Designed miniproteins, single chains, continued (5). Designs and how they scored, part 108

Each design is a single chain, and the fold is of that chain. pLDDT is the mean over its residues in the fold that is shown.

## One batch from the design tools (miniprotein)

Design m19997
Fold by ESMFold2-Fast:
Structure m19997 (fold): chain A 70 residues (1-70)
Amino acid sequence: SLEEFRELVKRLLSVTKDPLKQSVIGILGAGVEALYMIIERRPENREKYEEDIKQIYELLKELLKEEEEK
């Protein structure tokens, strides 16, 4: 869900100390927010963007795991 994604981004930003990584995380977060806005305005696009959202979510979860294991 969008809320779960927002919480993941907030948590990742709170543990990430590298400014470049923070910038990349912010860009990816903004991108997914935009995809959710497109889906909200045109629900027929959900299936089209579902895989992209899933891939970004999985990438951010992996980054969180790496930062928390430090």
Scores: mean pLDDT 78

Design m19998
Fold by ESMFold2-Fast:
Structure m19998 (fold): chain A 66 residues (1-66)
Amino acid sequence: MEELERRLEELRKKEEELRKRREENNGKLTKEELEEEVEIGVEQVEIAVERTVRRKEEEKALREAL
């Protein structure tokens, strides 16, 4: 699960960088920066789903091992 947490932390840092860029440009982002912001959001959702699935798989594996 640590890999998913590291990816989330990296995404949080990218969001912070985009937030700083937005403030430096009076609230405006370039088209590429806006696309990156959307991609970050999508990947955060994908990671949250994967994290949930992995937890359930781990619970099943533990019950089968017992």
Scores: mean pLDDT 76

Design m19999
Fold by ESMFold2-Fast:
Structure m19999 (fold): chain A 76 residues (1-76)
Amino acid sequence: AAGQAAIERLTALALESLTDEALRQTLLAADGYARGFSQREIAEYLGVSPATVSRRLREAGRELAELLRLAYAYVA
């Protein structure tokens, strides 16, 4: 199922983020976006500029946000 596959991929990414600061920041930005926060709210939370959040979401964060939404729906 899509939700189960999303959880499996997110688990792998979470483990990778333990050694990758850029991936960790991208995952946190994706989580905020998946929860419905604006780029400005995410930027304030992370202590970075909105442009930085926009770049992180553009590079991989939007795919990760979709994956997180699927995982949240699966565990709800």
Scores: mean pLDDT 74

Design m20000
Fold by ESMFold2-Fast:
Formats: C-alpha cells, sequence, structure tokens
Structure m20000 (fold): chain A 89 residues (1-89)
C-alpha cells in the first residue's frame, strides 16, 4: 500500500509539472482552466496518498484498492496534461 501510495504521489507531481508547463504556454483561458483543474485534482490525489502513508502499513483489501485507485487517477491526469502540452507544442 505505501509503495502504491508513493507511486501515486510521483505520478501526480509529474502531472502538476506538465500542467504548469501548459499554464506557461497556454494561449487561451480554456487551456489555462484545464491545466488548473489538473493541478487541483493532482493535489487531492497527493493529499489522499499521504493520508494512506500516515496510516502505516495497512495491507487490507480496502487500503490496497484505494491505493490502486489513486495510481489509476494519477495516470489519467498525467495523460491529460501530456495531451494538453502536445497540443501547445
Amino acid sequence: VIELAKKAIELAEEAIKKAREVLEKAKTEEEKKEAEEIIREAEEIIKEAKELIERGEDESLEAILRAIGLVLRAIGLLLDAELLLKKLS
């Protein structure tokens, strides 16, 4: 669980980095709004992942599924950020 939660944080931080690059290159208010939304959602993933780490080694099925869900959500945000950045490049 802790390793999955840490991976979710890494992916979410990468999504924030890409979204911030979008904000610097964005030409429209819509592009800026989409980047800001990715940052907000990624920050929530980091918060939830840190809460799982703070609870310690919880190998329950519930904790494992929550950690997997955070990783999948972070992957989705990273893909969204990369697609936005590609459109601006």
Scores: mean pLDDT 80

